# Designed miniproteins, single chains, continued (3), part 53

Each design is a single chain, and the fold is of that chain. pLDDT is the mean over its residues in the fold that is shown.

## One batch from the design tools (miniprotein)

Design m9815
Fold by ESMFold2-Fast:
Structure m9815 (fold): chain A 75 residues (1-75)
Amino acid sequence: AGPLFPVDDVFEVDGKRFRIVGEYDAATGRGTAEVTIDGETHAGTLELGPRTVVVTTPAGTFVLPTSGGIGGRGM
């Protein structure tokens, strides 16, 4: 596996706000995170695509559209 990279990003989809804080492996596009959905925090897994982040939590699976994946801290 490659080095792990930090994730700290915010998405708004269907009127819901998602805060994602965690780490991903850039070689596989997979990671783990804490996902806060409208103020409720869940443990989740991430799958990064070129323009999407797929987040799986106990509350469900969400496909979050992005313009280029997940941004780094300080962008």
Scores: mean pLDDT 72

Design m9816
Fold by ESMFold2-Fast:
Structure m9816 (fold): chain A 91 residues (1-91)
Amino acid sequence: SAEELLEELKESLRELLRKEREGDITGSIGQALRVIGLAFQTTLELSKEEAIKVLTEAARYGDELLAENPDATLLAAVRRGLRGMIEGLKK
Protein backbone atom coordinates (compact mmCIF):
# COMPACT_ATOMS: atom_id res chain seq x y z
CA SER A 1 0.00 0.00 0.00
CA ALA A 2 2.82 2.46 0.84
CA GLU A 3 4.47 1.74 -2.54
CA GLU A 4 1.13 2.16 -4.36
CA LEU A 5 0.37 5.47 -2.59
CA LEU A 6 3.87 6.78 -3.38
CA GLU A 7 3.51 5.88 -7.09
CA GLU A 8 0.05 7.53 -7.20
CA LEU A 9 1.48 10.68 -5.57
CA LYS A 10 4.36 10.80 -8.08
CA GLU A 11 1.96 10.25 -11.00
CA SER A 12 -0.36 13.01 -9.73
CA LEU A 13 2.61 15.39 -9.35
CA ARG A 14 3.65 14.63 -12.96
CA GLU A 15 0.07 15.22 -14.19
CA LEU A 16 -0.10 18.49 -12.24
CA LEU A 17 3.12 19.70 -13.89
CA ARG A 18 1.89 18.59 -17.34
CA LYS A 19 -1.42 20.47 -17.01
CA GLU A 20 0.30 23.54 -15.54
CA ARG A 21 2.76 23.59 -18.48
CA GLU A 22 -0.21 23.36 -20.90
CA GLY A 23 -1.89 26.35 -19.20
CA ASP A 24 -4.87 24.20 -18.18
CA ILE A 25 -5.91 26.18 -15.10
CA THR A 26 -8.96 24.05 -14.21
CA GLY A 27 -7.11 20.77 -14.80
CA SER A 28 -4.10 22.01 -12.79
CA ILE A 29 -6.31 22.90 -9.81
CA GLY A 30 -8.02 19.49 -10.05
CA GLN A 31 -4.66 17.67 -10.04
CA ALA A 32 -3.39 19.84 -7.14
CA LEU A 33 -6.46 18.81 -5.12
CA ARG A 34 -5.85 15.16 -6.09
CA VAL A 35 -2.25 15.34 -4.76
CA ILE A 36 -3.50 16.84 -1.47
CA GLY A 37 -6.27 14.20 -1.25
CA LEU A 38 -3.75 11.38 -1.81
CA ALA A 39 -1.49 12.92 0.86
CA PHE A 40 -4.41 12.89 3.35
CA GLN A 41 -5.22 9.29 2.34
CA THR A 42 -1.57 8.39 3.03
CA THR A 43 -1.82 9.80 6.58
CA LEU A 44 -5.08 7.89 7.21
CA GLU A 45 -4.05 4.50 5.76
CA LEU A 46 -0.41 4.18 6.86
CA SER A 47 1.39 4.30 10.20
CA LYS A 48 2.79 7.74 11.14
CA GLU A 49 6.34 6.59 10.34
CA GLU A 50 5.38 5.12 6.93
CA ALA A 51 3.28 8.19 6.06
CA ILE A 52 6.25 10.47 6.84
CA LYS A 53 8.49 8.32 4.59
CA VAL A 54 6.01 8.27 1.67
CA LEU A 55 5.27 12.01 1.87
CA THR A 56 9.00 12.84 2.21
CA GLU A 57 9.78 10.82 -0.94
CA ALA A 58 6.88 12.46 -2.79
CA ALA A 59 8.07 15.93 -1.68
CA ARG A 60 11.62 15.07 -2.83
CA TYR A 61 10.23 14.01 -6.21
CA GLY A 62 8.36 17.33 -6.36
CA ASP A 63 11.68 19.10 -5.69
CA GLU A 64 13.23 17.21 -8.64
CA LEU A 65 10.36 18.29 -10.92
CA LEU A 66 10.66 21.91 -9.69
CA ALA A 67 14.43 21.95 -10.35
CA GLU A 68 13.62 21.29 -14.04
CA ASN A 69 10.51 23.55 -13.98
CA PRO A 70 11.18 26.48 -11.59
CA ASP A 71 8.22 28.50 -12.98
CA ALA A 72 5.64 25.85 -11.95
CA THR A 73 4.01 27.94 -9.19
CA LEU A 74 1.08 25.58 -8.45
CA LEU A 75 3.42 22.57 -8.22
CA ALA A 76 5.60 24.65 -5.84
CA ALA A 77 2.53 25.43 -3.69
CA VAL A 78 1.52 21.74 -3.54
CA ARG A 79 5.13 20.82 -2.64
CA ARG A 80 4.95 23.31 0.27
CA GLY A 81 1.64 21.69 1.32
CA LEU A 82 3.31 18.26 1.44
CA ARG A 83 6.09 19.67 3.65
CA GLY A 84 3.45 21.18 5.94
CA MET A 85 1.77 17.78 6.32
CA ILE A 86 5.14 16.13 7.11
CA GLU A 87 5.87 18.73 9.81
CA GLY A 88 2.37 18.27 11.26
CA LEU A 89 2.86 14.49 11.47
CA LYS A 90 6.18 14.92 13.35
CA LYS A 91 4.41 16.85 16.17
Scores: mean pLDDT 87

Design m9817
Fold by ESMFold2-Fast:
Structure m9817 (fold): chain A 69 residues (1-69)
Amino acid sequence: MLTDEEVEAVAKMGIPLGEAVQEAMEARTPESADRAAEEARKLGKSLGFPDEIIDRVAEAVRAAVEATL
């Protein structure tokens, strides 16, 4: 379950994160889930979020994509 801080981080990452997740879901490969998680990490770092929040968001993104495989 995401915390309020993790939800806010996802919201701030916005359309680029949503596009990366959608592309990964359409590709339907484990590698695409890894790419979506990596994109979340890059976006989080560029926006200045703490590494701990970035790691949790990236794990949630990976899990969400894998759940659709």
Scores: mean pLDDT 74

Design m9818
Fold by ESMFold2-Fast:
Structure m9818 (fold): chain A 85 residues (1-85)
Amino acid sequence: MSGSEILLSNLGLIIDGLKQQNIPATLEIEVSEPDSNGKVKVTATLTYTDENGNKHTVKFSVYVPVSQVDKVLEDLEDLKKKLEE
């Protein structure tokens, strides 16, 4: 399983749980410049506050070939849209 698949699967599971509990959350997506090997670092940062007022931050990072970046970003944008609904 690729690192991007693991990231998307884990993030999607957390987002589903937050939506089921009506917990507000923010997803921030960061993309690096390509390195000398044509890899881009994609970072997804999920921040939410639980029912007790405690702030939680979960950060996932993966290196993907530049040719796969657009697809990974599209999948992350879909997860972000799900949080906004």
Scores: mean pLDDT 80

Design m9819
Fold by ESMFold2-Fast:
Structure m9819 (fold): chain A 85 residues (1-85)
Amino acid sequence: MVEKLEETAKKDAEIAASMGANYEEVKKLLDELVEAIKKGDEEKASEAMKKFLDLLEKEISDFTISEEEKEAAGKYAAELAKKVA
């Protein structure tokens, strides 16, 4: 399970970079998200997810996400952390 999350984070960072995002910044936020999920840290998982989406919105000009969708994604990340802990 954990190895699959790390592999997915790497692939997601590569996809984001291909769309114009900074690979190192995306990878850092996804690594924070994966680590928070692995530790069962619901608050950090939610925060890392929101920071990741904010970075995508900033760096990918045609990417738009509402505050409501960011909150939903943050809650989803927190639930993943709760289930893996």
Scores: mean pLDDT 76

Design m9820
Fold by ESMFold2-Fast:
Structure m9820 (fold): chain A 55 residues (1-55)
Amino acid sequence: SREEVAQFLVGLIKEKKASLDEQYRAVLVMQEGWLAGLSPEETIKLVEQEIERLS
């Protein structure tokens, strides 16, 4: 669900100690995934890849 993806993102941000800019980009990627009709699992994967790229 979207709520599960949002909870995952919050946990990942805390774990990676992401900056405000990185947090903004991660939220943007998450929203783009939802708008594109991606599954929660696919959206989570995109968010993980973006955070890993920025870290």
Scores: mean pLDDT 74

Design m9821
Fold by ESMFold2-Fast:
Structure m9821 (fold): chain A 100 residues (1-100)
Amino acid sequence: MEEIREEGVIAVTIQIMLLSSRKLAAEREGNEKTAELAERGIEALVEAEEAIRAGDVEKVEEQAERLEELAEEARELGDEELAEALEEAAEELREIAEEL
């Protein structure tokens, strides 16, 4: 049980690092809207990490839904790469929630 939470936190940390890389790239390109979406995704993952540590399945699922909504916004902006990253992060959270 403790191992499941530990693995979940590690998985979320990796997703935060990936989105942080995307945000930095967007900022360098002057794409403020993409950078803001990536930042909102990072915020959702940070809240999910706290929820995983607490064993709060409902909050983990809520953050997964938030990431899915951000992925749709990224697609509307034409950033398919950010959309895919946000969608993968949401899927990871849903898998973690099933194991909690």
Scores: mean pLDDT 84

Design m9822
Fold by ESMFold2-Fast:
Structure m9822 (fold): chain A 92 residues (1-92)
Amino acid sequence: MLKEIEEAIKKGAPFEEIIKLVEKEIEKIKELVREGRTDEALERAARLLKLLDEARKKYPEHAKEILKLEMEVGVAEVEAAVLKVVERKLEE
């Protein structure tokens, strides 16, 4: 999914196509958090946030929509980080 999002942004694909790809990746990140796969979730969230920053520069007319997606990714990233800290303390 991340490569497909990167390629769509680079080629200037319709924003609707980019949104659909991003929403699928956010759902995957949320699934990884639920499964306790926090390291993979954090890695994917970081990469997606970088791609959304690039998308905001390429599609400035959609900046508000992109910021909403960035906030959703940020929430998932915080949840994953908190779970990772809690799991580490429980292992002691």
Scores: mean pLDDT 82

Design m9823
Fold by ESMFold2-Fast:
Structure m9823 (fold): chain A 100 residues (1-100)
Amino acid sequence: EVSKEFEVEAPVGARIVVVATVTGNGSVTITVKDQDGKVLGSKTLKEGETALIGFTAKEPKVTLTVTISDGEKGTKVKIEVRVRTEQGLRLVAEAELEIK
C-alpha cells in the first residue's frame, strides 16, 4: 500500500477529478479520501486502464489522499489531479506512485 497527499486550490463548487492510469503489470485498487478520511471514490484497475474519480470542492483548499493497494510489487500508477474549467480539465497536481 502506498499513499500520496495533494493539496488542491479550487473555487467552492468546482468539480475536481482524480485521474489514475496504471502503467505496470496486474491490477491495483485506487482509493481517494478527503482530509477526514471519507472515501470519495474507489476503483480497481487493470494494466493500461484509467479511472476518473470526481467530486465537488466544498472548501477553497481541499486535502486529498490517494492510495494504491492490492497490486504487484513494482506496479506504477500515474496520478493527475484536475479541476474542471471552461477549457476542460486543467492539471493542478501530479505524481507517480509505485507499489513497494
Scores: mean pLDDT 81

Design m9824
Fold by ESMFold2-Fast:
Structure m9824 (fold): chain A 96 residues (1-96)
Amino acid sequence: STEDETVQTLVEGFRTALARLAEMRASGKPATPSQARELAVLEDLEAATRAVAAGRTEEVLREYGMILSPQHLDELSRAARALLAEHAARLAAAAG
C-alpha cells in the first residue's frame, strides 16, 4: 500500500541519515561550510529518529504535515528503535 511504501521510504531516509552522520563523526570535523550545514541537518534527523523511537511519532510527522494510521506509526517507532540500535553498535565498533 501507499502507507507501507511511505513507512519504508521514511525508514530508509533515517537509515541513510544515520549512516552519513556516523561517517561525518568518524571524520572528526566538517571540512566546509556546506558539510557543517549537512552535519546540522543530520543531527536534527538523529533527534527526530530518537523522538520517533520514544513513541512521539505522530508529533514528529505532524510537523512535516504527514498522517499515518496507528499501525504504521507503531511500525515506524519499532523501525526507529532498530535503527538507533544499529547506529549505536556501529559507533561502538568504530570506537573499539
Scores: mean pLDDT 82

Design m9825
Fold by ESMFold2-Fast:
Structure m9825 (fold): chain A 81 residues (1-81)
Amino acid sequence: DELVAEAERLAARSGEEAAERLAEVLRESGDRELMERVTLAGLRAYLRALGVSEADIDAILAALKAGKMDEADALYREALA
């Protein structure tokens, strides 16, 4: 899982640049299991860096994996409030 580890490292280090890259990967990931795994791992590391709880991270990532973008967005906003 070198790509997953790299995504986590980039998310932790780059902040805004990492967020833009993760958004791009998220848009591209719809058809690719590997890109989905990289996107989810990077987003997990990013949310941890923002201080989001593990329970909220798990809920957000589960919604994203299920393709429930509206639910994932709502959970993300609540986690940052």
Scores: mean pLDDT 66

Design m9826
Fold by ESMFold2-Fast:
Structure m9826 (fold): chain A 81 residues (1-81)
Amino acid sequence: SALKKELEEISKKLTEIEEKHKEELDLLTELARESSSKEELKEKLKEKVGEKKAEELMKLEEEILELQRRGYELEQQLEAE
């Protein structure tokens, strides 16, 4: 199934990101819980890791959210079969 293959590829990418960026993702998760907006999260990240790294982490979060969204869509399609 093409859907299963794409879902496996997404799962692999998410695992690779988690393994490579574990400490950074833990920081993102902690600060996100304390933040009411994307703007507040970015500001808190800048204070902790600096502007350049904060921008990289915000981009990483957007990539993770997009992969999770796509994975959810594929899981729903598989359940509909």
Scores: mean pLDDT 81

Design m9827
Fold by ESMFold2-Fast:
Structure m9827 (fold): chain A 88 residues (1-88)
Amino acid sequence: SMDDFVDLLTSLSEEEFYEKLGEMLGVPASELKKMSNEELKKLIEEVERRGIELARELGEEDRLEGLRTLTEVLLRAIERREEARKKA
């Protein structure tokens, strides 16, 4: 399920998380590590926005739900990781 994916991303080490996020966003992990959580969230939302625009331009509107769901998963994982860090 998508919740299982959020759980997986939340359980990763810092290094593993940034490597996985970099693969998904097409951005080097080293650049993502320099970003604040707010900057990462803005980047993820910008990638979603461009993906939605491209899907609409290509007539692939059936992909819109998947793009939005993936963005929600990534944002939830970042938020849960930040909460865990604040509690430690």
Scores: mean pLDDT 81

Design m9828
Fold by ESMFold2-Fast:
Structure m9828 (fold): chain A 65 residues (1-65)
Amino acid sequence: MMEITEEMKEAAERAIELLEQGASVEEAVKQLEGVLPPVVVAYLRSLSREELKESAESIIRKYEE
């Protein structure tokens, strides 16, 4: 698995915040552009709101380990 950076964690936290504020999956995924590989970003755009939030929470958890 890819090593999680501080920038990835911060982007994931921002994505979760936007989802909690009612933002679309596309808007939330924009926070992860530039910090994750394009293929991963494209995959995340295909997820539901709930699946995207789970993925972002996983990134934060992995960084905190």
Scores: mean pLDDT 78

Design m9829
Fold by ESMFold2-Fast:
Structure m9829 (fold): chain A 96 residues (1-96)
Amino acid sequence: MREEALERIENAETLEELREIADELYEKGLVSKELMEELLLKAAEIALKQEGELRDAALIYLATAFDDEEAQKEVREKYGEEFLEELKKQYKEAKA
């Protein structure tokens, strides 16, 4: 069951497909912390391949929540180092 859920998440190409998977898992009571993290990571990866505001949100999420070095580099190049440091500060304060 968990293995099938992970395979479906990995094969999803759109946010709509991920939403359908998430809804099904929620209805079946199969949503664990690990599956939620996999869903969020996959959603960010899909959003990162799109353009505009959704891609920017995905970059910020990966750069802050996952401390992803490549995402941090893109945020720094696009918005500047001061913007990245402020986002990291806000994330730490929200977590506290």
Scores: mean pLDDT 72

Design m9830
Fold by ESMFold2-Fast:
Structure m9830 (fold): chain A 70 residues (1-70)
Amino acid sequence: TTKVTTYTARPKSDLSAPPILIEIIQDGDKYKLVIINGTEITEKTFDSLEEAKKYIESNYEILDEKVYLY
């Protein structure tokens, strides 16, 4: 079963910006981070969930967190 954690977040660089969607997808022993900001999709790969979450927390204000199991 694939675990996907979805965040609704706001960039710390612009707190007046509309919320964006950020997903962490567990893929084997790696964690794929997908940042969806309108039409811009940015992907990053991390070795641990903690590193992925630290990246989000350093750059974004987290407004909501949901976990989906597929």
Scores: mean pLDDT 79

Design m9831
Fold by ESMFold2-Fast:
Parts: structure tokens; C-alpha cells; sequence
Structure m9831 (fold): chain A 55 residues (1-55)
């Protein structure tokens, strides 16, 4: 699911995984999106969660 992919990206970011691995997961997230609106919503959720990790 989209939420599971977001969780995987956030986890990889938190663990300090290589940028190439993080980008591959983000590509999977966008590929799993069924519409531009869903992709935008998923990306906004991802940015919010990554910001929470840095706080």
C-alpha cells in the first residue's frame, strides 16, 4: 500500500540509508500511485513525516 511505502522511505531515511536506496523507494511510491492527486498526497505525507524525524 501507499502508506507502507511511505513507512519504508521514512525508515530508510531515519536509518541513514544511501540516497540511491531512498530514491529507489520514492520511485516505487510514485509508481504505486494511481493518480497525480494520490502521488501529491503521498509526497506531502512523506515530507511531513521526514520533518518529524528531523525534529
Amino acid sequence: SIDELIDRVVEAYREGRPMEEILALINELFAASKSQEEANEAFNTLIRRVSEVDS
Scores: mean pLDDT 80

Design m9832
Fold by ESMFold2-Fast:
Structure m9832 (fold): chain A 84 residues (1-84)
Amino acid sequence: GASTLSRLTPAERAVLEALKLRQGLSQGQLVFLTGLSRGTVSRALRNLEARGLVVRRDGRYYLASPTPELVPSAEMRRRLAELE
């Protein structure tokens, strides 16, 4: 469907925001950036992949389609700076 973004869980939204900041993140990097548990991130990634919003390549995750209006939090941007 064309309007999946408005029905995202907070965890799914956080994962998409992290990937919008930087693509090619591992599950561990997504856990760090989102501040969510590994289990929560794993479920969010599985659901996003099933919806065709995220794709996994070589253990890393990428946006499968442009996400129009997700703005990453200041905390997530701060954590990204520490990751790199």
Scores: mean pLDDT 76

Design m9833
Fold by ESMFold2-Fast:
Structure m9833 (fold): chain A 89 residues (1-89)
Amino acid sequence: SAMEKEIEEAAEKLREHLVSKAKTEKEKELADKVAEAAKEAALALEKGDEEKAIKAVAEAIRALLEMRGEEASDEEIEEIAREIVEEAL
């Protein structure tokens, strides 16, 4: 669908942006993981798969925090991911 194409294009732009800011090979790998997880979240939201969207958003948050050298509990990440998905639906 046109929306799936837009999601793929947005994810590629996000990946390029995050990779451009990456200073190490590990950060580049994490940037790719963030973009892929964000794409999976958006596709899951389009299909109404709330639980899959929450897991994908949580994965994106974990990768972003690791890129920044920041830490949060799995519970905090899951709660933020749930709030983001509920707001998007």
Scores: mean pLDDT 83

Design m9834
Fold by ESMFold2-Fast:
Structure m9834 (fold): chain A 66 residues (1-66)
Amino acid sequence: KSLKEKVEEIIVSLTDEELKRLAETYARHRGLPITDEAVRRALRHLAEQYKKMGLEKAAEKIASLV
């Protein structure tokens, strides 16, 4: 399996809570406040990035949380 496929498998295996924590970590790393709005924006951004990479299943999983 490619690294891309492994990343997608990991993302789709995460719970909603784990995905939100991933988004919080992303927001912190970008210097954004940890609010529900910032988390939703981070989730939308991650979904768009994964879709551009062709990780359709990962993008759909994350998009379902926004």
Scores: mean pLDDT 78

Design m9835
Fold by ESMFold2-Fast:
Structure m9835 (fold): chain A 81 residues (1-81)
Amino acid sequence: SMILRKKLEELGLSPEAIDLIIKAVDLFNEGKVEEGKKYLEEALSLIPDKEVARQALKIALKHVTNPEGKKVIEELIKKLE
């Protein structure tokens, strides 16, 4: 999603982290929950600031329609609190 990319760019994320988050969201929406989680965890490894990582996850959550993918993102947000 072009809207998702723009919002992640506004957070100051690296292009690599943005691409991994977008890929994760696409995989979640395709029902590939485990694969999406792996891409999302890789993206988070590139975002050392926990507050920025939490904001990125909240943005991604708004673009996920798959309920299992939403639960994965919500769990990751809780781990960053």
Scores: mean pLDDT 89

Design m9836
Fold by ESMFold2-Fast:
Structure m9836 (fold): chain A 68 residues (1-68)
Amino acid sequence: ASITLHVLSEKEYVLTASAPGTLTLPDGTVINIDGEVTFEISLLELRRATFTVDGKTYKASELPVEVV
C-alpha cells in the first residue's frame, strides 16, 4: 500500500492512501484515512505524527510529498 501527503499550505494538508489506514497525532488522536482526508496541523505536530497503512507505520518525512 502507498500513502501520499499533499501540502496545501504550512497548516493545511491532504492525505491520500491506496488502502485504509490511520493518522495518529502526537496527542493520541486517531484520524481514519479512507482514500482521502483533509486536515489542519502545525508543521511541528505533522513532523511528530505517524501514518499506518497496510500494517506499516511511517513518519511524515518517509511519505511521498506533493506540493499544490
Scores: mean pLDDT 74

Design m9837
Fold by ESMFold2-Fast:
Structure m9837 (fold): chain A 89 residues (1-89)
Amino acid sequence: KIEEEIKKALESLTPEQKELIELVKYFNDPSKVSPEFYKKFQELIKELDKRHKELVDELLRQGVGPLIAEMLADKEVRKEFKKKLKELA
């Protein structure tokens, strides 16, 4: 049953969460990560955080409820994260 619970937890992860887990595993040995790659990754995270906030604020201004605004912003940021992560890798 532990294997089934782990499988269900992994299935509940969004694609961006799975990619973050892979990157965290990669960064477990910082000596193997180039300073340029690490800097670009940090800049990507900051850009995505800003983008998420901007999208939520825009949706709230349009009269979208907070929960729906967060869901729509997450969907858009997920799409941008995947694209930029592939460009970085």
Scores: mean pLDDT 67

Design m9838
Fold by ESMFold2-Fast:
Structure m9838 (fold): chain A 86 residues (1-86)
Amino acid sequence: AAEEAREAAERAERADPESGVMARHAAESTERADELKDDPLEASLWGGVAAVAGGVAATVGRILGVEEAEEAGREAALAGNRAAAR
């Protein structure tokens, strides 16, 4: 999950720096959730934050017409959601 979010953040940053910032926040939150996997409640909260940040990155990419940034943001949101579901 964290690795997927990190790769998605890198792709978003290459396509559009503004979308990259939010995708990076999603990746960091997903990594935090993965580190806290032994605490389901706290991991779920960080995964939720990652999903929201990834969703914002996808929206920004869509508004700017940068398809790669939209896809990367969507992937980051899915990675955060998976981290929260553990």
Scores: mean pLDDT 67

Design m9839
Fold by ESMFold2-Fast:
Structure m9839 (fold): chain A 61 residues (1-61)
Amino acid sequence: ERERLEEILRLVMEASRADLEGDYKKREEYIEKLSKAVGRKVSMNAAEIAGVALRAVGELL
């Protein structure tokens, strides 16, 4: 649903922000929430996070 996909995008942004701040513990926490929201394990790297965001946007289109 649209609201779920928007929440996924928000979690991607929060994980990216934590990574930029060097807070890897918060980054891991947001990645865990993101994995639950997408229904699969998401890896702890920028490329995987970007892939999840791109897929969510694609489903909204």
Scores: mean pLDDT 70

Design m9840
Fold by ESMFold2-Fast:
Structure m9840 (fold): chain A 62 residues (1-62)
Amino acid sequence: GVEGGEAAKRAAEGALKAAEALKLPQEIIDTAREAYEMAKKDGKNASKEAAEAANRAGLLVG
């Protein structure tokens, strides 16, 4: 992705969907969901935190 906010949202959405599809522990799903909600709520200010959380969740879900 070229836009940080859009990239963070897409990464967080992907991680959340992957965690849900794989039926991972609720803690992992909650982490991915939190990242996605942060990216949606305030793309500009939340994007850094959301991207970091999404990347962390992505490492756990693949």
Scores: mean pLDDT 68

Design m9841
Fold by ESMFold2-Fast:
Structure m9841 (fold): chain A 73 residues (1-73)
Amino acid sequence: AEEYEKLGDQAEKEGNFQTAADYYRKAANLYISKGDYEKAAEYYQRMADFYEKAGNTQKAEAWKALAEYLKKK
């Protein structure tokens, strides 16, 4: 999980937000498999932020809803 987080952070610094989102999704999935729903929700929230900045409100809302769902587990 940590390696995907670092790869996602590097992609974000390079402005490759789609690649960063893909790595954060992989990190979140690994945290879910470990039962760390709070950590997974953090990465889903970052994905929502990327889509909001891109003007894709529908996808941003979807990722925010998934993050909120995981935080309630």
Scores: mean pLDDT 78

Design m9842
Fold by ESMFold2-Fast:
Structure m9842 (fold): chain A 74 residues (1-74)
Amino acid sequence: GSAAARMEAAIEAGRLINSLPLPEEVKKELHRIIEEGARSGDLEGAARRAAEVMRRAGVPEEVVRKIEEILLRG
C-alpha cells in the first residue's frame, strides 16, 4: 500500500487500542510497534508483534484479529 494507506491503518488501529481496557504501558508499547511498522513499511511485522503483545495482555482473540486485519490492509 501507499504511505497514506499505512498511516490510515495505523491511526485506525491506534484508536481501537486506545478504547481497550489496557494498562498505559501496554498501550504505549502497541502504539510504538504500530508507528514503527507504518514508518518502515512493515505493517505485517507490526501486526504480528502487536498480536503477541495483545494476547499476552489478555485481549480477546476477536479484537486481536480485528486489529491485525486493519494493519494488514495498510
Scores: mean pLDDT 84

Design m9843
Fold by ESMFold2-Fast:
Structure m9843 (fold): chain A 82 residues (1-82)
Amino acid sequence: SEKEELLEKAEAKAKELEDSGILDKMDFETKGLLHRVLRPSATEEEIKELYEKLKETLSEEDFEKAKKLIDELRENTLKVAE
């Protein structure tokens, strides 16, 4: 089904983020924010707070990579939640 294909795509993107090593560079608080931001119910304020924390923790290169992967994960999660 389309929903199964979207779930597989979301799982593949989550694995890509894990395999990137970016999660290993995040502290406990930032990982908690990431978990909230990946939920369909995440607010714009929570997304902004996550990106501000990532800018403080990551290099510019790692931040841009993290932002891209998180944005792609959010897009896939929202499609699955429909």
Scores: mean pLDDT 75

Design m9844
Fold by ESMFold2-Fast:
Structure m9844 (fold): chain A 73 residues (1-73)
Amino acid sequence: MKELNKKIYDAIKPGDKVIVRTANGEKEGTVLYKHQSASGDVYAAVELENGSVVAARIVDIKDGIPVGEEVPP
């Protein structure tokens, strides 16, 4: 959905809070970096509270908070 992906990309900034759906449940993190794929999908490098960095595909914004799915290695 191109309009949603544009909204997500424009809304996300380094330092923003994000919720990432991981294999171990939902985790809060901080956006370090964002990029958009050629297909329009929005990805972010996210630092979790434990200091781990994961890649997440951002799929939604709920109540102003970006929501992503962890990208498997």
Scores: mean pLDDT 78

Design m9845
Fold by ESMFold2-Fast:
Structure m9845 (fold): chain A 79 residues (1-79)
Amino acid sequence: SNLEKLKEQIKQLEEWRKRAAEVSDEEFARINAEIKELEDQYEKYKNTDPEKARELIDKMFDLGVEVLKLAVDTILDEK
């Protein structure tokens, strides 16, 4: 089922993020700090500038993908 697939994907991502945090704390923390800054800007603009809010969501998504790439690359490099 789609729910079982989603649960498996979430579990794998959590395991990878935990591993990345152990071995790549500096880069992981930097990207997460950037995401938090974008989240703060999103909260400011979500009700006043919908177009800018959408751009901020897109940037957060792109950084989220970079976090996942970092997790995968770190795990592969440390193996």
Scores: mean pLDDT 66

Design m9846
Fold by ESMFold2-Fast:
Structure m9846 (fold): chain A 104 residues (1-104)
Amino acid sequence: MEPTELQRRAADAIALAKEVNPDEAARLFVEYAGLPDPERVREMTAEELHRALVDYGVSEEQATKAYEKATALIDEAFGPRMAENQARVDAAREAAKALSEALK
């Protein structure tokens, strides 16, 4: 992945994490981008976060770590609900397959 694309993905992940846990998302951005004001991060859009990561000269390693931690926050917040939804989808698919096979 090119540095610019990785920085964009990190910014997008942090912006999504901000919708779930704005305090932790702001902390991650301050930790990895060196931004001095976490309150500013809370008000930033995904595009502004991407621009800040590029302008602050965040390294590929820092962008990778920010992305991993931001996605972990998203997974932690939505993981249980997504697992329940996935289990229901899987059960519906198996029921549809069983019905289809029974009708053959």
Scores: mean pLDDT 66

Design m9847
Fold by ESMFold2-Fast:
Structure m9847 (fold): chain A 86 residues (1-86)
Amino acid sequence: MEDKKLAEEIRKLLSELNIKVTDAQIQKLLNMLSKDDVNSLINALKYSVMIGTDADEVRTTLDLLLEDPGKKGLEHAKKLVEEKLK
């Protein structure tokens, strides 16, 4: 139940950044990630939307993550987005 709301929130944020993902890709990430990792990803995406991060740069990071959605890939993606805000 909660996972459905998290998937919709991620999709909405990615849509605001002009990045398209499938439900299957989002579900795969949710199945491989802890709750804390999912929340961190959502926060990183919110920051990207807020500061107007380059959609192509966010897309490149996300594509890398989706090809190999292991915990380290997501951690790297989140760190890149957060470091740009700081």
Scores: mean pLDDT 65

Design m9848
Fold by ESMFold2-Fast:
Structure m9848 (fold): chain A 56 residues (1-56)
Amino acid sequence: ADFEALDEASRIAAEYAKQNPRTGATADELGAANVPIVRLAREKIDELLGRPPKPP
């Protein structure tokens, strides 16, 4: 079911935040990093479903 892949994507985003703490980073740097998180989550869903990743 697709909801399992969506749950996994949300979990990956949370783990990314834990593994990449940037308490000293500027808001601009954090904003740029946060945008890729959504795309990473979608890429992981595609990997779980066996789909090729979409180009940047």
Scores: mean pLDDT 57

Design m9849
Fold by ESMFold2-Fast:
Structure m9849 (fold): chain A 77 residues (1-77)
Amino acid sequence: SSEQEKEQEEAFKKYLKELGITDEKTQAALYQMYKSTFPEELIEDPENSLKKLLNEVTGKEFDSAEEAVKYLNGEIN
């Protein structure tokens, strides 16, 4: 439903903010990237969903979404 999708979007963006991704345009872009990569999938666990997205788009296997974000920021190899 529209309400469920809004709650999922808000939860996903909240988790991104907790990881230091505070730019609203970047948050929206990552959410849209998830929806385009997994168009029929619901985001019930933002941490696992972000990790799944970043594994898929990078071709890497990260243990956590936090590790994947650090990799993208150039903080780890």
Scores: mean pLDDT 79

Design m9850
Fold by ESMFold2-Fast:
Structure m9850 (fold): chain A 63 residues (1-63)
Amino acid sequence: EKQKEIFEYAKKLIEEYKKKGDLVNARRIALEALFHTDDGYREEIEKILEEIKKQMEELRKKN
């Protein structure tokens, strides 16, 4: 399934960016995945976006 492959590839990229501390690019990849996949992946991608948002907020609070 093309959309499943796109989603799995996006998840891998998001984790790589998160490991690098690059949450801005991690969020961008998640948003791109949301745009390029069907509604079946929406809930899972939205959960990933919420996790990234929480990490970004925590980094902001530490400054």
Scores: mean pLDDT 78

